# Designs tried in a protein design run: designed miniproteins, single chains. Part 11

Each design is a single chain, and the fold is of that chain. pLDDT is the mean over its residues in the fold that is shown.

## One batch from the design tools (miniprotein)

Design m353
Fold by ESMFold2-Fast:
Structure m353 (fold): chain A 64 residues (1-64)
Amino acid sequence: SGEVITLQATQDFLHPAPSILSLRKGEKITAEVLKVLGPNEWVLRLLDTGEIRLVDMSKVKIIG
C-alpha cells in the first residue's frame, strides 16, 4: 500500500528462512507496507536495509 509504519515485536520470533521477518521481543523496525496477504500476513520493505520480508502481524504491534 506504500504506508510507512513502525512495528515492535511483542515476543521473540526467529525463522530460518531469510524471506520471513525475525525479531527479538521489544525490537523495533520501520517498514513500508507493500502487500497484505491476510489479517496476520503482511509483506513489508524494511527501510534500513531495503529487504522485503513476510511478517506475522500477530507477533508485533504497530506503534507509529
Scores: mean pLDDT 86

Design m354
Fold by ESMFold2-Fast:
Structure m354 (fold): chain A 99 residues (1-99)
Amino acid sequence: MSPREQAREELRNLLGQIQELHAQAKEALAAGDEERLREVLEEIKELIEKMLEIIEKYNETDPKMLKLAELGKRVIELIERGDYEGALEVLDEMARLLS
């Protein structure tokens, strides 16, 4: 397997995990479970950081991947500020881009 093909497979796996955690974050928000929401968003942040490292390392020029990187950086920024509702809105935009 080429390093680029391996990177794309890893990106697909990371994006799938982010989508599953995004659904869990929405459930936590709907339930008023602020502790669970924070935990899930911190996990999403770690996965996005890994995604960004792969995109940067392989100098990905796909406009969709570059938009995902832009949105991912914004999610991280919002989580670090404690703006969890804002982070979920940007995650919704990422989900629409992947659909």
Scores: mean pLDDT 83

Design m355
Fold by ESMFold2-Fast:
Structure m355 (fold): chain A 64 residues (1-64)
Amino acid sequence: SLERELARLEVARAVLRAGIDFLERLAAERPDRVTDQDRADLAAMRADLAALDRQIAALRAQLA
């Protein structure tokens, strides 16, 4: 159902947001520990978050 798909995407978004927050905090507190891979991962996660936000908004509009 669309409601189950929305719930799944919202959980995925929360997990992704937590990962972004962790890496952003690490970069602020321990910049010496931040690798090129960490920067690439953070950029990819931000892009994925933007895509998820668009999907969630579209599904919410469809369910309203």
Scores: mean pLDDT 87

Design m356
Fold by ESMFold2-Fast:
Structure m356 (fold): chain A 102 residues (1-102)
Amino acid sequence: MSKGLEGKEVKVTVKKLSDTRFEIELEVPGLDASTTKLVAIEIADKVAEKFPGAKLLSVEGEGEKAVLTIELSDPSVTGEEVAKVAREALEELGAKPEVTVE
């Protein structure tokens, strides 16, 4: 009976802060801050699987939102590539992701 985010709409914004740093903002309507932070950590884990050497620098959550900052070792990685990994992670949890890249 634990089906993750089955059928939930999740808004994701991926922002490249520097050559190696990315900010990922999640918004999951109706979810509590603790659960939204766990979803953000799951995305960070999937990014680390795809991009070896990725580090989770911070996770902050308030209400239905969580913001995570990730550092990659490869400066050629684009916001679009990070967004694709985040989308795939959320789809594996049964969510309906809406992903924006800034």
Scores: mean pLDDT 80

Design m357
Fold by ESMFold2-Fast:
Structure m357 (fold): chain A 68 residues (1-68)
Amino acid sequence: MKAKLEELLKATIEEGKEIIESTDDPAIKKAGKQLEEAEKKNEDLLTISMIAGVAILADAVLRTVERK
């Protein structure tokens, strides 16, 4: 189970990085800076994935608002 959890966390980080790399939104870019700092400090995989998850959620919210 630990290996499955780690795989999920890594997938979340990768998805978040793709969103951060492709975005022009300042809020998502700020989350990207926090992600870089967490990686630089060798934070836990869970912590890094939570930051990536925030970027994913922010992107989803922005896309929903833009549909107006």
Scores: mean pLDDT 76

Design m358
Fold by ESMFold2-Fast:
Structure m358 (fold): chain A 65 residues (1-65)
Amino acid sequence: DEVRRRFEEWVRRLNERFPGVSVVRFEGDTVYVRLSLEDEIDRAVAEVALASFGVSLGVRVVFVE
């Protein structure tokens, strides 16, 4: 709830700069995220940001295909 809402809000903001970030599902303390970003640098920046969101909220971020 609060953690999920904050993560989804941060992902929405991240999509304003890097469209292509999707929350696939939450499973316990793990969130699964899909990145549909063509540029390698944009992908790396998004991955670092998402990992930081996870650390801040105490959840594990897993990237899926």
Scores: mean pLDDT 83

Design m359
Fold by ESMFold2-Fast:
Structure m359 (fold): chain A 74 residues (1-74)
Amino acid sequence: IDEIVREAVEAAIELAKDLLKKGLSKEEVLLASLATAEQRARVLSYLAGLSDEEREEVLARALEETRRAVEELI
């Protein structure tokens, strides 16, 4: 679980940095980063064979940690 959350958050942070360098607005960067974290969390949880309860926990944690990290960048 922790590894999946970390992977999703790291992918979102990397995207946020790239989008900021390309001149997207802070609002657009935050929205795109959250969407990326959600997509990664869902796919990785599915591939790892997590339960529905574990998938919800991973998603919630990935979104919360991504929001906090990206707000530090913008």
Scores: mean pLDDT 82

Design m360
Fold by ESMFold2-Fast:
Structure m360 (fold): chain A 94 residues (1-94)
Amino acid sequence: VDELLKKAEEAIKKGDYEEAGKLLVEAAKKARTDEQGNRILDLAEKLLNSGKKEGIEGAREVAMALLKNEKLSLEQKLRAIGLLLRAIGELLDL
């Protein structure tokens, strides 16, 4: 997870939101702790806040992957639901 998060941060810094989204989806599938879930959610919010279609779509996919992850707490899943709803709203406004 840590290596995926490092690569995702680098992709975000370069404006490569499509690559960042793919890396964060993989991290979301492998996340085992709420700390990992929080780090993934923080980076996914940067994708959402990019205003780019690729970033917003990436945030949506990350939220869906986190919701399917049985290792994460209810608190993490509620945060992922919030991110998913925001991403859908942003995509409808594009």
Scores: mean pLDDT 83

Design m361
Fold by ESMFold2-Fast:
Structure m361 (fold): chain A 87 residues (1-87)
Amino acid sequence: SKEEKIRELAEKLLELLREAGVPESEIERLRKRFEEMIKLSKTDPEAAIKLLEQIEMEIALLTSEWPEEVREKISEILKEIYDILEE
């Protein structure tokens, strides 16, 4: 399902963040935000997209000092989630 695809992409993203040293408390916070976004996508797709944009900004700030290669992989996953939300 659309929901399952978004969860798989979100978990892949969170695993990249975990492997790069993001604290588990931040991983759990972001996981909850992705779940809120998935919930919103069922009733208010516009709000879900806005929440994804906020998550993207938070991740960009969190990873601003990290190698471009890692940031690019993160951006690719976020774009895949965005594309699914727009379907």
Scores: mean pLDDT 83

Design m362
Fold by ESMFold2-Fast:
Structure m362 (fold): chain A 56 residues (1-56)
Amino acid sequence: SLSQVEQLRGAEAFLGGAAPGSILNRMVNGTASTEDLRRALAELSSAEADLSGAVV
């Protein structure tokens, strides 16, 4: 759905794309910490809750 596409775009922006020092860059280099992943999941969870509220 469009809302899922928007959520994915938000996640990509949050992860910083392929920019040096971004969470995404750290993940692909295997240097991402548990805290980085936890933060990313928290942001995705917040966006998901917002979308759920808008749909329901």
Scores: mean pLDDT 59

Design m363
Fold by ESMFold2-Fast:
Structure m363 (fold): chain A 68 residues (1-68)
Amino acid sequence: MLSDEEKIEGVQKLLSKSNEEDQELLLDVLMSLATDPEALNEFLTKLAELVKEGKFEEAIELVKKQSE
């Protein structure tokens, strides 16, 4: 289980590696999930795990899939 700190670090690191369009998409996804704590936690956990492994392209694909 990832800590809240590790999830925040994962999001920040992905934002720093993303272009403006991908940054806006990620923030929109996070805002849409803010009303569902379980879905938000699952999304953040998967995202942080991919970022920790250096799989930034897979992390962005996860964001794009979640936005649909």
Scores: mean pLDDT 80

Design m364
Fold by ESMFold2-Fast:
Structure m364 (fold): chain A 63 residues (1-63)
Amino acid sequence: SVLEENRRYIEEKRPEAVAFIERLKAEDQELQQKVADGSLTPEEVQARYEELGERVLEERKRL
């Protein structure tokens, strides 16, 4: 479809953006797993999401 072709085109033209998104997905999945396992307190979960948000802002400035 036209939408899928446009998505693939953008990914090919901006490999740094794709790498950034994949890194964010990996970090989010790790946090979700630790929350599910009860390995983190609510305070620790909040702190890690705040750190992720900060890194997202910094990476967006580089894109």
Scores: mean pLDDT 70

Design m365
Fold by ESMFold2-Fast:
Formats: structure tokens, sequence, C-alpha cells
Structure m365 (fold): chain A 88 residues (1-88)
């Protein structure tokens, strides 16, 4: 399993993804753009999409709280638009 993280800010995307990975224990790939763009990225890379959704869904998929995602946004300056859980 991997998580693809949809982020609005290219400058802070990698740092935000790293923090989600550290808290969740799941490998995280940052994608600049919307959840729909993250889903398209996953399909183009040959991943099977398990579940996708907004920030609240992303917290659930990562096994962390929405409050932890809020802290990551505050600390990194990135906005987490959502995420996609994938398998190969």
Amino acid sequence: MKLILAVDDPKHAVEAAKRVEELSGIPVIPVLGTVEEAVNFAKLRGYKVVKAGDKETTAELAGISVEELDRIEQETGAKILGGVLVEK
C-alpha cells in the first residue's frame, strides 16, 4: 500500500508528504493538484486505486487524525486537498 497526497503548493509538497509518511508508516507520494489529478497519476503509473477522497478521508486512510494533518499544513505551509490509497 502507498498513499498519494494531493497538495496545492509545489514548494512544500515533499515536506508535507514526508511528515504524513513519518506519522502513518505508509509510503507517501506527493502530487501537485486535486484529488482527481492524484487518481489520474495513480492510474498512469499502473497503481490500483483502493480509495480516494478529501482531507478527512486522507486522515482515515493514513490512520492519523485530521488535527495531525492540520498541524502538517501549519508547519509546512502546504494545503492537503486529499489523498488516494493505492496498491500494485
Scores: mean pLDDT 86

Design m366
Fold by ESMFold2-Fast:
Structure m366 (fold): chain A 66 residues (1-66)
Amino acid sequence: MKKRKEEIEKKIDEFVGLFRQGLERGDQEALSQGLKLVSELIEKAEKEGTVDEVINLLQQRLSRVR
């Protein structure tokens, strides 16, 4: 559990980085990549039955970073 949580958090951090880069530079490709990464992460979590965990981690990261 803990190792997977860290892996998910790392991918969420990558999404946040891409999303911020896209917003600051108007880079639509970076925004699209970030959204695609999140979509793939959620789809995998749906198959594993861990959607709530992924959503909670995503909200936690975005809430703190804003």
Scores: mean pLDDT 73

Design m367
Fold by ESMFold2-Fast:
Structure m367 (fold): chain A 92 residues (1-92)
Amino acid sequence: MLTPGQALNAAGYAARAALEIAEEKGVSPEQLDRLRQALTRVVSEVAEKAEKGEPLTVEEIVDRIYQAAKDAGVEVDREKLLEAANEGVKKA
């Protein structure tokens, strides 16, 4: 399980990767805005859970980011999100 700093970095790195994939795919400005808002919500929820001492895993964080992208109509490579999240953990 992740420390709070590791959880926040995992969420931030995965969120950034999702935005980069969306921009590369040329999604509409409205889709990109929806994605950015959804990702901001996920990162905030991860921060709140970490602050409360709730257990978080890289897989749970990646799944939340992946679902946020899907809900915004953006297809992202889950493996790329997982790679980005793991880099975030290493840098915490």
Scores: mean pLDDT 85

Design m368
Fold by ESMFold2-Fast:
Structure m368 (fold): chain A 71 residues (1-71)
Amino acid sequence: GSLEKLKEALKFVKENKDDPEKVREYLEKLKKENPSDSILQSALTEAIKVVDDPEEAIKALENAIKALESI
């Protein structure tokens, strides 16, 4: 589901903080593979916008995960 994919995306960003282009490619691929998942699409779009700042990309994904876990 969306939560599992967001957690995997968060892990990937944390492991690749020094390579924003690799992170961008991964997040864009994940977005393309899940076109009907509106929550994942929104969260990944926000993370991609700030991908050059890994701490902000991490926060974007963590905020999305927390929002899903609160429901």
Scores: mean pLDDT 85

Design m369
Fold by ESMFold2-Fast:
Structure m369 (fold): chain A 74 residues (1-74)
Amino acid sequence: SFEEAIEYFVKAVEALGGDPEKAREWIEELRKKLTEEQFKKVLRDWAEGMAEAARVQGHDEAAEYFRKAAELMK
């Protein structure tokens, strides 16, 4: 579901030391501006890219949360 994917994305941002509330606000704003299909693709592509970036930098916990978000957007 979209809600589960957003939660995993937010948890990944928190694991990276980012602001989870600002991440949630930005994702929800994007969700309102895009079609359901566009939002699903954008969130999946971002989650996949962020998972790889986090993995390369050694942020394994964040990488796993981003991967779970991407899987929910398939």
Scores: mean pLDDT 83

Design m370
Fold by ESMFold2-Fast:
Structure m370 (fold): chain A 67 residues (1-67)
Amino acid sequence: KEELTELFVRAAEAAKEDTEVGIALVQMVYGIAKAEGVPEEDIKEALREAAERSTVPEVQAFLRELA
């Protein structure tokens, strides 16, 4: 859970230099978590926490929509 939140935060930080790369990395982490069988509620909670900690509006909105 905490580790997943940190992965989403790190992915979102990449959006500061390139928004498309940041979004792609968030999608990659999301896909891996789902493929590994992480419970949906844990993924949604990690996404919500990462969105709260994100400073890039576009990726923050994407994280909230994905949650």
Scores: mean pLDDT 80

Design m371
Fold by ESMFold2-Fast:
Structure m371 (fold): chain A 73 residues (1-73)
Amino acid sequence: SEREELLGLLLYAVIGSTIFVNKRMAKKQKNEEALKKAEELEERLKKADVSDLAELERLLAEATELEKELLAS
Protein backbone atom coordinates (compact mmCIF):
# COMPACT_ATOMS: atom_id res chain seq x y z
CA SER A 1 0.00 0.00 0.00
CA GLU A 2 1.35 3.44 -1.00
CA ARG A 3 -0.25 4.88 2.17
CA GLU A 4 1.87 2.58 4.37
CA GLU A 5 5.05 3.55 2.45
CA LEU A 6 4.27 7.28 2.85
CA LEU A 7 3.50 6.78 6.56
CA GLY A 8 6.82 4.93 7.00
CA LEU A 9 8.73 7.75 5.27
CA LEU A 10 6.97 10.40 7.41
CA LEU A 11 7.70 8.46 10.62
CA TYR A 12 11.34 8.02 9.53
CA ALA A 13 11.68 11.80 8.95
CA VAL A 14 10.00 12.70 12.28
CA ILE A 15 12.09 10.16 14.24
CA GLY A 16 15.30 11.36 12.57
CA SER A 17 14.49 14.99 13.38
CA THR A 18 13.63 14.12 17.01
CA ILE A 19 16.91 12.18 17.42
CA PHE A 20 18.86 15.13 15.93
CA VAL A 21 17.26 17.54 18.45
CA ASN A 22 17.88 15.04 21.30
CA LYS A 23 21.58 14.73 20.37
CA ARG A 24 21.93 18.55 20.34
CA MET A 25 20.17 18.93 23.73
CA ALA A 26 22.23 16.11 25.28
CA LYS A 27 25.49 17.73 24.09
CA LYS A 28 24.40 21.16 25.40
CA GLN A 29 23.47 19.63 28.80
CA LYS A 30 26.67 17.46 28.81
CA ASN A 31 24.41 14.46 29.42
CA GLU A 32 26.55 11.54 28.22
CA GLU A 33 23.86 8.91 29.05
CA ALA A 34 21.21 10.76 26.96
CA LEU A 35 23.69 11.26 24.09
CA LYS A 36 24.47 7.51 24.10
CA LYS A 37 20.73 6.68 24.05
CA ALA A 38 20.18 9.09 21.12
CA GLU A 39 23.12 7.54 19.20
CA GLU A 40 21.69 4.03 19.81
CA LEU A 41 18.29 5.20 18.46
CA GLU A 42 20.07 6.72 15.41
CA GLU A 43 21.79 3.37 14.65
CA ARG A 44 18.45 1.51 15.00
CA LEU A 45 16.76 4.03 12.67
CA LYS A 46 19.60 3.61 10.09
CA LYS A 47 18.97 -0.17 10.11
CA ALA A 48 15.14 0.12 10.15
CA ASP A 49 13.04 -0.71 7.10
CA VAL A 50 10.53 2.09 6.28
CA SER A 51 7.89 -0.66 5.79
CA ASP A 52 8.39 -1.86 9.42
CA LEU A 53 5.83 0.52 10.93
CA ALA A 54 5.89 -1.34 14.27
CA GLU A 55 9.65 -0.72 14.71
CA LEU A 56 9.28 2.91 13.54
CA GLU A 57 6.46 3.46 16.07
CA ARG A 58 8.68 1.97 18.83
CA LEU A 59 11.57 4.26 17.78
CA LEU A 60 9.24 7.30 17.80
CA ALA A 61 8.00 6.42 21.32
CA GLU A 62 11.57 5.96 22.64
CA ALA A 63 12.84 9.17 20.95
CA THR A 64 9.84 11.14 22.31
CA GLU A 65 10.42 9.78 25.84
CA LEU A 66 14.11 10.80 25.65
CA GLU A 67 13.02 14.29 24.51
CA LYS A 68 10.74 14.56 27.59
CA GLU A 69 13.64 13.54 29.87
CA LEU A 70 15.95 16.14 28.28
CA LEU A 71 13.30 18.92 28.49
CA ALA A 72 12.77 18.13 32.22
CA SER A 73 16.53 18.54 32.93
Scores: mean pLDDT 86

Design m372
Fold by ESMFold2-Fast:
Structure m372 (fold): chain A 68 residues (1-68)
Amino acid sequence: MMEERMREAARRAIERALTEGAVDPVEAAAAMALQTYAELSGDFEGSKREKGEWARKLGEELVREREE
């Protein structure tokens, strides 16, 4: 399941960003989710175009969930 793999990668990125304190966790989550989708789909250009906004929203969602 692509979305689950992307969510898992994004959560790992958020945990790392929060632990290191050096990067924005939302941006880290979005970047890792997009990279994971590109690797699974084999289409980096298409993934960036179709999933870029989704990945950013996912990062925002996961960070909000951790705040609650």
Scores: mean pLDDT 72

Design m373
Fold by ESMFold2-Fast:
Structure m373 (fold): chain A 61 residues (1-61)
Amino acid sequence: SVSEFKDYIEGKTELSDEQVEKYSKLIQEKGDLDLSVLIPKEKLGEALKLIGKPLEEIIPE
């Protein structure tokens, strides 16, 4: 969810490998980024800033 991912970016929670892969794919697909690999956990927040879209447009609820 958007709330879960916001908490992760703010350092309030941890994500499982499955959740990191899921969010990486969503960011890649919704952000129109030509990425050759899944976004590493540490770079998910930076990727969102690069896209410049609100989380609600990237992560469906």
Scores: mean pLDDT 66

Design m374
Fold by ESMFold2-Fast:
Structure m374 (fold): chain A 83 residues (1-83)
Amino acid sequence: LPEVPEEVKEELDELARRLAEAVRAGDLEAAEEYARRLLEVGSRSPAAAVYAEAQLAMVRMLAYVLGREDMVRVLAELEREAR
């Protein structure tokens, strides 16, 4: 597999961290914004896309565990749109 450039990986990690914080805070608007940015950065390469999708899936699982059904739905829809 082609490797994700370090700068892109750092950007994706930061966006995933901010997304997870928005989910924990219950901030649906911020969560949607960070998820969209994560997928946009992921669109730069196939390797970045796989990495971004994995990060988004982990945060969606966090939303599920926290009982945030609204966030689970929004994150799942954004993932579907990115396909």
Scores: mean pLDDT 83

Design m375
Fold by ESMFold2-Fast:
Structure m375 (fold): chain A 78 residues (1-78)
Amino acid sequence: GVEEVRKALEEARPEVIAELKAQGYDEATAQRLVDEAAGIVISLAESSGYTPSPEEVRRFLRAVAELLKGAEDLDAEA
């Protein structure tokens, strides 16, 4: 369920934060991007009724963080 996704996100957070820092983001920005990405992953799990595996959660977290990075570079309104 969603709580299993939350646990997997907590386990994945340090890895994704480290990856963002390796790309030149500071600690505060990396933490913010990962927190926002984690919120999106949780919302998708709640809305779809799908419970991804811990490996899928890590991949989703990375993918969403990458999308949020793109948004930081582009101030685009729909």
Scores: mean pLDDT 75

Design m376
Fold by ESMFold2-Fast:
Structure m376 (fold): chain A 77 residues (1-77)
Amino acid sequence: GGAASLARASAKLLGVSPEELLAREEAAVEELRRKLEELEALYKAGKASASEVASAHAALGIMQSVVDLLREGLREL
């Protein structure tokens, strides 16, 4: 399956197991969510721009898609 092959290939390139890669990427998503909450609070206080918030949302969306693909790949293993 494509997702399983992608998960294995990505983990091999990084020298980790697919499970370790998923755990690392999930932790990164949670960190980005916390940073986004801080950035949204700054935006409401007039200390950050709408473009900064939009860029952070885009980055979170990309990383969430990577986590979703890795989870699908592990389900196929």
Scores: mean pLDDT 82

Design m377
Fold by ESMFold2-Fast:
Structure m377 (fold): chain A 70 residues (1-70)
Amino acid sequence: SGREEAVEVLTEALKKVGLSEEEAREIAEQAVDLLEQGRGREAHELLVKHGVPEEEAQRALLRAYLLLSA
């Protein structure tokens, strides 16, 4: 499903900055929930808080949004 693919995209971005699979997936699911609610700014802030660079967070969230919208 688009949701699972969106979660995986954000999970990979979080793992690249040193989070474990379990922690990354939990945060990724929260970020996807925020995107589904139209709260993209808060999703971006969540990823940046956990160490994802701002440009990478924006790019990953755009990809996640497109997967959710397909």
Scores: mean pLDDT 89

Design m378
Fold by ESMFold2-Fast:
Structure m378 (fold): chain A 94 residues (1-94)
Amino acid sequence: MKLSDEEILERFKKGVEQFKELLLKETDPATRAALRALLVGETREMLSSIDNIETVERLLEEVKKLEEEETDPEVKAALRDVGRVIEERLRELK
């Protein structure tokens, strides 16, 4: 099934919201690190199925906006990791 840019962005945003909710409930540092790794891994898997440069650029803009608006340093760091993965995919497609 071809996902629209809007559907891809919505799925990504929901993933970030779920990550934040789980992170707020978790006190164990190892589990918190695993949640961050899961978000990064899920983003990489999603990106592997996206060949459209414009879609990847739009995802990068959204991640940068979410990072700028985020006040939690750990969530902000996770969004930076996600941003690096998106930038890697963008370089592969150029």
Scores: mean pLDDT 81

Design m379
Fold by ESMFold2-Fast:
Structure m379 (fold): chain A 99 residues (1-99)
Amino acid sequence: SEEKRREEARRKMEEALRALPAALETVETDPDEEARLEALAQMARAVVVYEGYLENLEEPENERLVREYREDYERAVEYLRAHEAEVVEALRANAKPPP
């Protein structure tokens, strides 16, 4: 049923948001590059999910989730932007031998 599909989608989205605090901790504290890369992917997914909730605020439950995870979302966005800039710099430095 369509209602069950929407319920499953909401459940998966909530699970993605629930993973966000742990992913943030991992990228900040874990020395393992592979673990940090996986955590970055989880953070990116959670950001997309959170933005989906922002576009679909027709239900009170969505407003509640947006409010509860706002801090984690803002931290994730800030971290991804800061990390992306560093990655871009690293890629630029290694893109070509100096002219």
Scores: mean pLDDT 71

Design m380
Fold by ESMFold2-Fast:
Structure m380 (fold): chain A 95 residues (1-95)
Amino acid sequence: MHELSPEAVEIAREIEEELKKRDPNIGTTEEVEEEIIRRLWERLTERLGEEEAARQLAIMIGAGEEYFEKLVEAARNGVEEMLKFVKELKEEAKK
């Protein structure tokens, strides 16, 4: 539906490499996933701005159209609200 920018793809790859170097058991906890999302949001926002960062993050996690607008708004109100929406999206996909 939306296209991932090459910049967003590169940022995601960098974050994965950084986390693997820091902790060999990376990916076993929900806290690790939240940290990945926090780092993605911070770096995407720095490079692309808040609105585009939220769209790219939503694409990466497989969010539908209705979640794009909510993620952008939540991100403006704080990373914790964005993480809540991302967690809800993951639960929806797990069904």
Scores: mean pLDDT 68

Design m381
Fold by ESMFold2-Fast:
Structure m381 (fold): chain A 105 residues (1-105)
Amino acid sequence: GDKEKKEEIIKEAEKLLLEAEIILGLAHIILGLAKLFSEDKEIIEEMEKKIEEMQELIEEMKELLEKIKKSESVEEMEKLLKEIKEKLKKIKELFEEIKELFKKL
């Protein structure tokens, strides 16, 4: 029924947010290593900007999750879940860009 469907959407959204937070944690580790082993200010600043964009996307995902939890419509919740998935995709793209910047050090 609708209750079970709503619970499944919430669990999926929470799992996607957790994945995003883990990726952000890994990005901070890579940045920390870059700062320890490199004096390349331009590459470090580019990595920092990408991490800031990832942080903004995670805050947007958190806001979408709160909207999902308050929604009475499965259709609305599925639309909000799709937006969370698109933000996670962008976070993964930013993480790949951070890894490519790290390889240039």
Scores: mean pLDDT 91

Design m382
Fold by ESMFold2-Fast:
Structure m382 (fold): chain A 91 residues (1-91)
Amino acid sequence: SSVEQSIEEEREIVIEGVKKVLEEAKKKGDKETEKKAKELIEAIKAATAENAEKAEEKYNYLLEKGYTKYAEEIEEKLKKKREERAKEKLE
């Protein structure tokens, strides 16, 4: 159950970050990034192996388009959650 909870928490962190990219893309009129962000959210929610590969491709597209700020925020939050779980295993 702890592994399933970890996966759900990490999924939510990524979705929240991608939603911020989607909001900024809408404000800038970046239709391609808006489309890719929506597709990425759907792929993450579907939680299949095929959709995981497609999600990675779309995530890399967002990084190439300069939305690195949100990617860095996602990575920082993921690292923090993983560190918290590592500490629990050492206690």
Scores: mean pLDDT 72

Design m383
Fold by ESMFold2-Fast:
Structure m383 (fold): chain A 77 residues (1-77)
Amino acid sequence: MAERRQQAIDLVAKAAKAILDGNFDEALKYARQAGELVGRPEEAEAAAQHAIDLYNAGKSRVEAAEEFARRMAPVIA
């Protein structure tokens, strides 16, 4: 599981960077890929969607990316 976990961590980092860059389609794609590696794709997609919803509600991209990382931590653990 170590290799899959590291790949999931790397994908979560890419998704968070995509949120910071405003590339929400890429963020959803990377979040889903991370979730698939750990058997929890729906939870990973929900975390990314929640971050997008926060940005649409007036939060900064930084706050959205931080909330995404916070929600993904238990998903990839």
Scores: mean pLDDT 84

Design m384
Fold by ESMFold2-Fast:
Structure m384 (fold): chain A 97 residues (1-97)
Amino acid sequence: SAYLLAAQGNADSAIALADAAIAANPNNANAYLLKAIAYTALGKPDKAIASANKAVALDSSLTASALAVLAAAYAAKGESAKAAALLKLYDALVNAE
């Protein structure tokens, strides 16, 4: 669809912006999270997983956002049980008071 092509173009732009941010500051955890989100949209789950893990390693406050991306990426790989477990961790973390 035209929407899917536009989403892919936006994902490529997001990766380019994130790569520029990482070049300026290699410890920019938010830039790695942006790459993880963009790679998920592009159907590149292994790259999404690597980027999400890097984001959490740099900034543990991103764990909730990274869990959502990791769940989507593992679902895309057909690892449905792992995806479901990650979504349960995400739900528990965002609903913790």
Scores: mean pLDDT 84

Design m385
Fold by ESMFold2-Fast:
Structure m385 (fold): chain A 90 residues (1-90)
Amino acid sequence: SKYEEALKEIAKLYHEFIENLPQLSDEEAKQAAKELLLRAAEIAEEVGLQEVAERFRELAARVDSLSVEEMVKALEEALAEFVEALEAKS
């Protein structure tokens, strides 16, 4: 289903992000997080989760105002909510 495909894609993107995080500067980590959040927003829109997509875009706009620790926590919380929403539709 489109929801299972979205789950696999977001899991892959998050895994790659976390795996690379220790090698990134703070600036590179924030840029990578913005790219992940904007891609997650696109995936959320494609599966009809418009409110989730808007939340990802709002977080992406705020990333530069957060510490890397705060950014990772906020990103994990947003992704967990997205995963829960996708599983409810699967």
Scores: mean pLDDT 86

Design m386
Fold by ESMFold2-Fast:
Structure m386 (fold): chain A 100 residues (1-100)
Amino acid sequence: MEEEAELERLLTELSEVYRDAVEAIKNGDKEKFDEALERMEKLIDEAYKRGFVSKETYEKAKKLLEEARKSTDPEEQIDLLGEAFVLVSQELADRLRALR
């Protein structure tokens, strides 16, 4: 029950952070984009620390976030963030389904 609640919380917070990051990119708000990336990175770090995602998923997602941070192309930033979000959220969702 506690693991299910934490997985649902992480999925919700990752979705919110991804939305915030995409909006920041669309608005050209670099400060909000950097804040959203930091929040997303902390959520991914927490998911890995709790054993909810594999090391492979963790390392791939972290690399995608770093590439998004270095990109100056809004479309590329959205694509890289989307790939990181899908990788982490899919593994969290698969784990949540296994508990049900």
Scores: mean pLDDT 86

Design m387
Fold by ESMFold2-Fast:
Structure m387 (fold): chain A 90 residues (1-90)
Amino acid sequence: GIEKLKEEIKALEEAVEILRRYKDGSITPEEADRRLREISEKLKGGPFPPLEELTDEQIDALINALEQGIDLLKRSIEEYKKKVEELKKQ
């Protein structure tokens, strides 16, 4: 449902914030990995790779991929709501 998509968006936005804080040195790699693990468990998805094993370019690519995914999910919710309104109007 839409509720599950909203929860997924929230979790992905949190993951982006963690990755950005890791890049600017605001959190340790250990703390970032721990928080990302909690997010991946909540999403029932695959684990994030260890951040210490990633280059800055790979971290930027991961942030960009997550942000693109968030935008697609937000658009899917909007399209779904619009289509449901059109189909459930008398």
Scores: mean pLDDT 80

Design m388
Fold by ESMFold2-Fast:
Structure m388 (fold): chain A 61 residues (1-61)
Amino acid sequence: MPTVEEIAERLGVSRSEAREILQEAVAEAGLKAVEEGRPLTDEEINEAVERKIEEKEAELA
């Protein structure tokens, strides 16, 4: 999983904004896991974070 610093550097945003992106992705993955009645996995968290970063990169490109 990328660190807050790595996300900030990759997207050209502040550390605070990168932290919000990370927290939002984790929250979305967590809600899906709760809805399906299963534990949240590290793989799902990583996929959610990566997807959110890719969406932001595409919007800024």
Scores: mean pLDDT 78

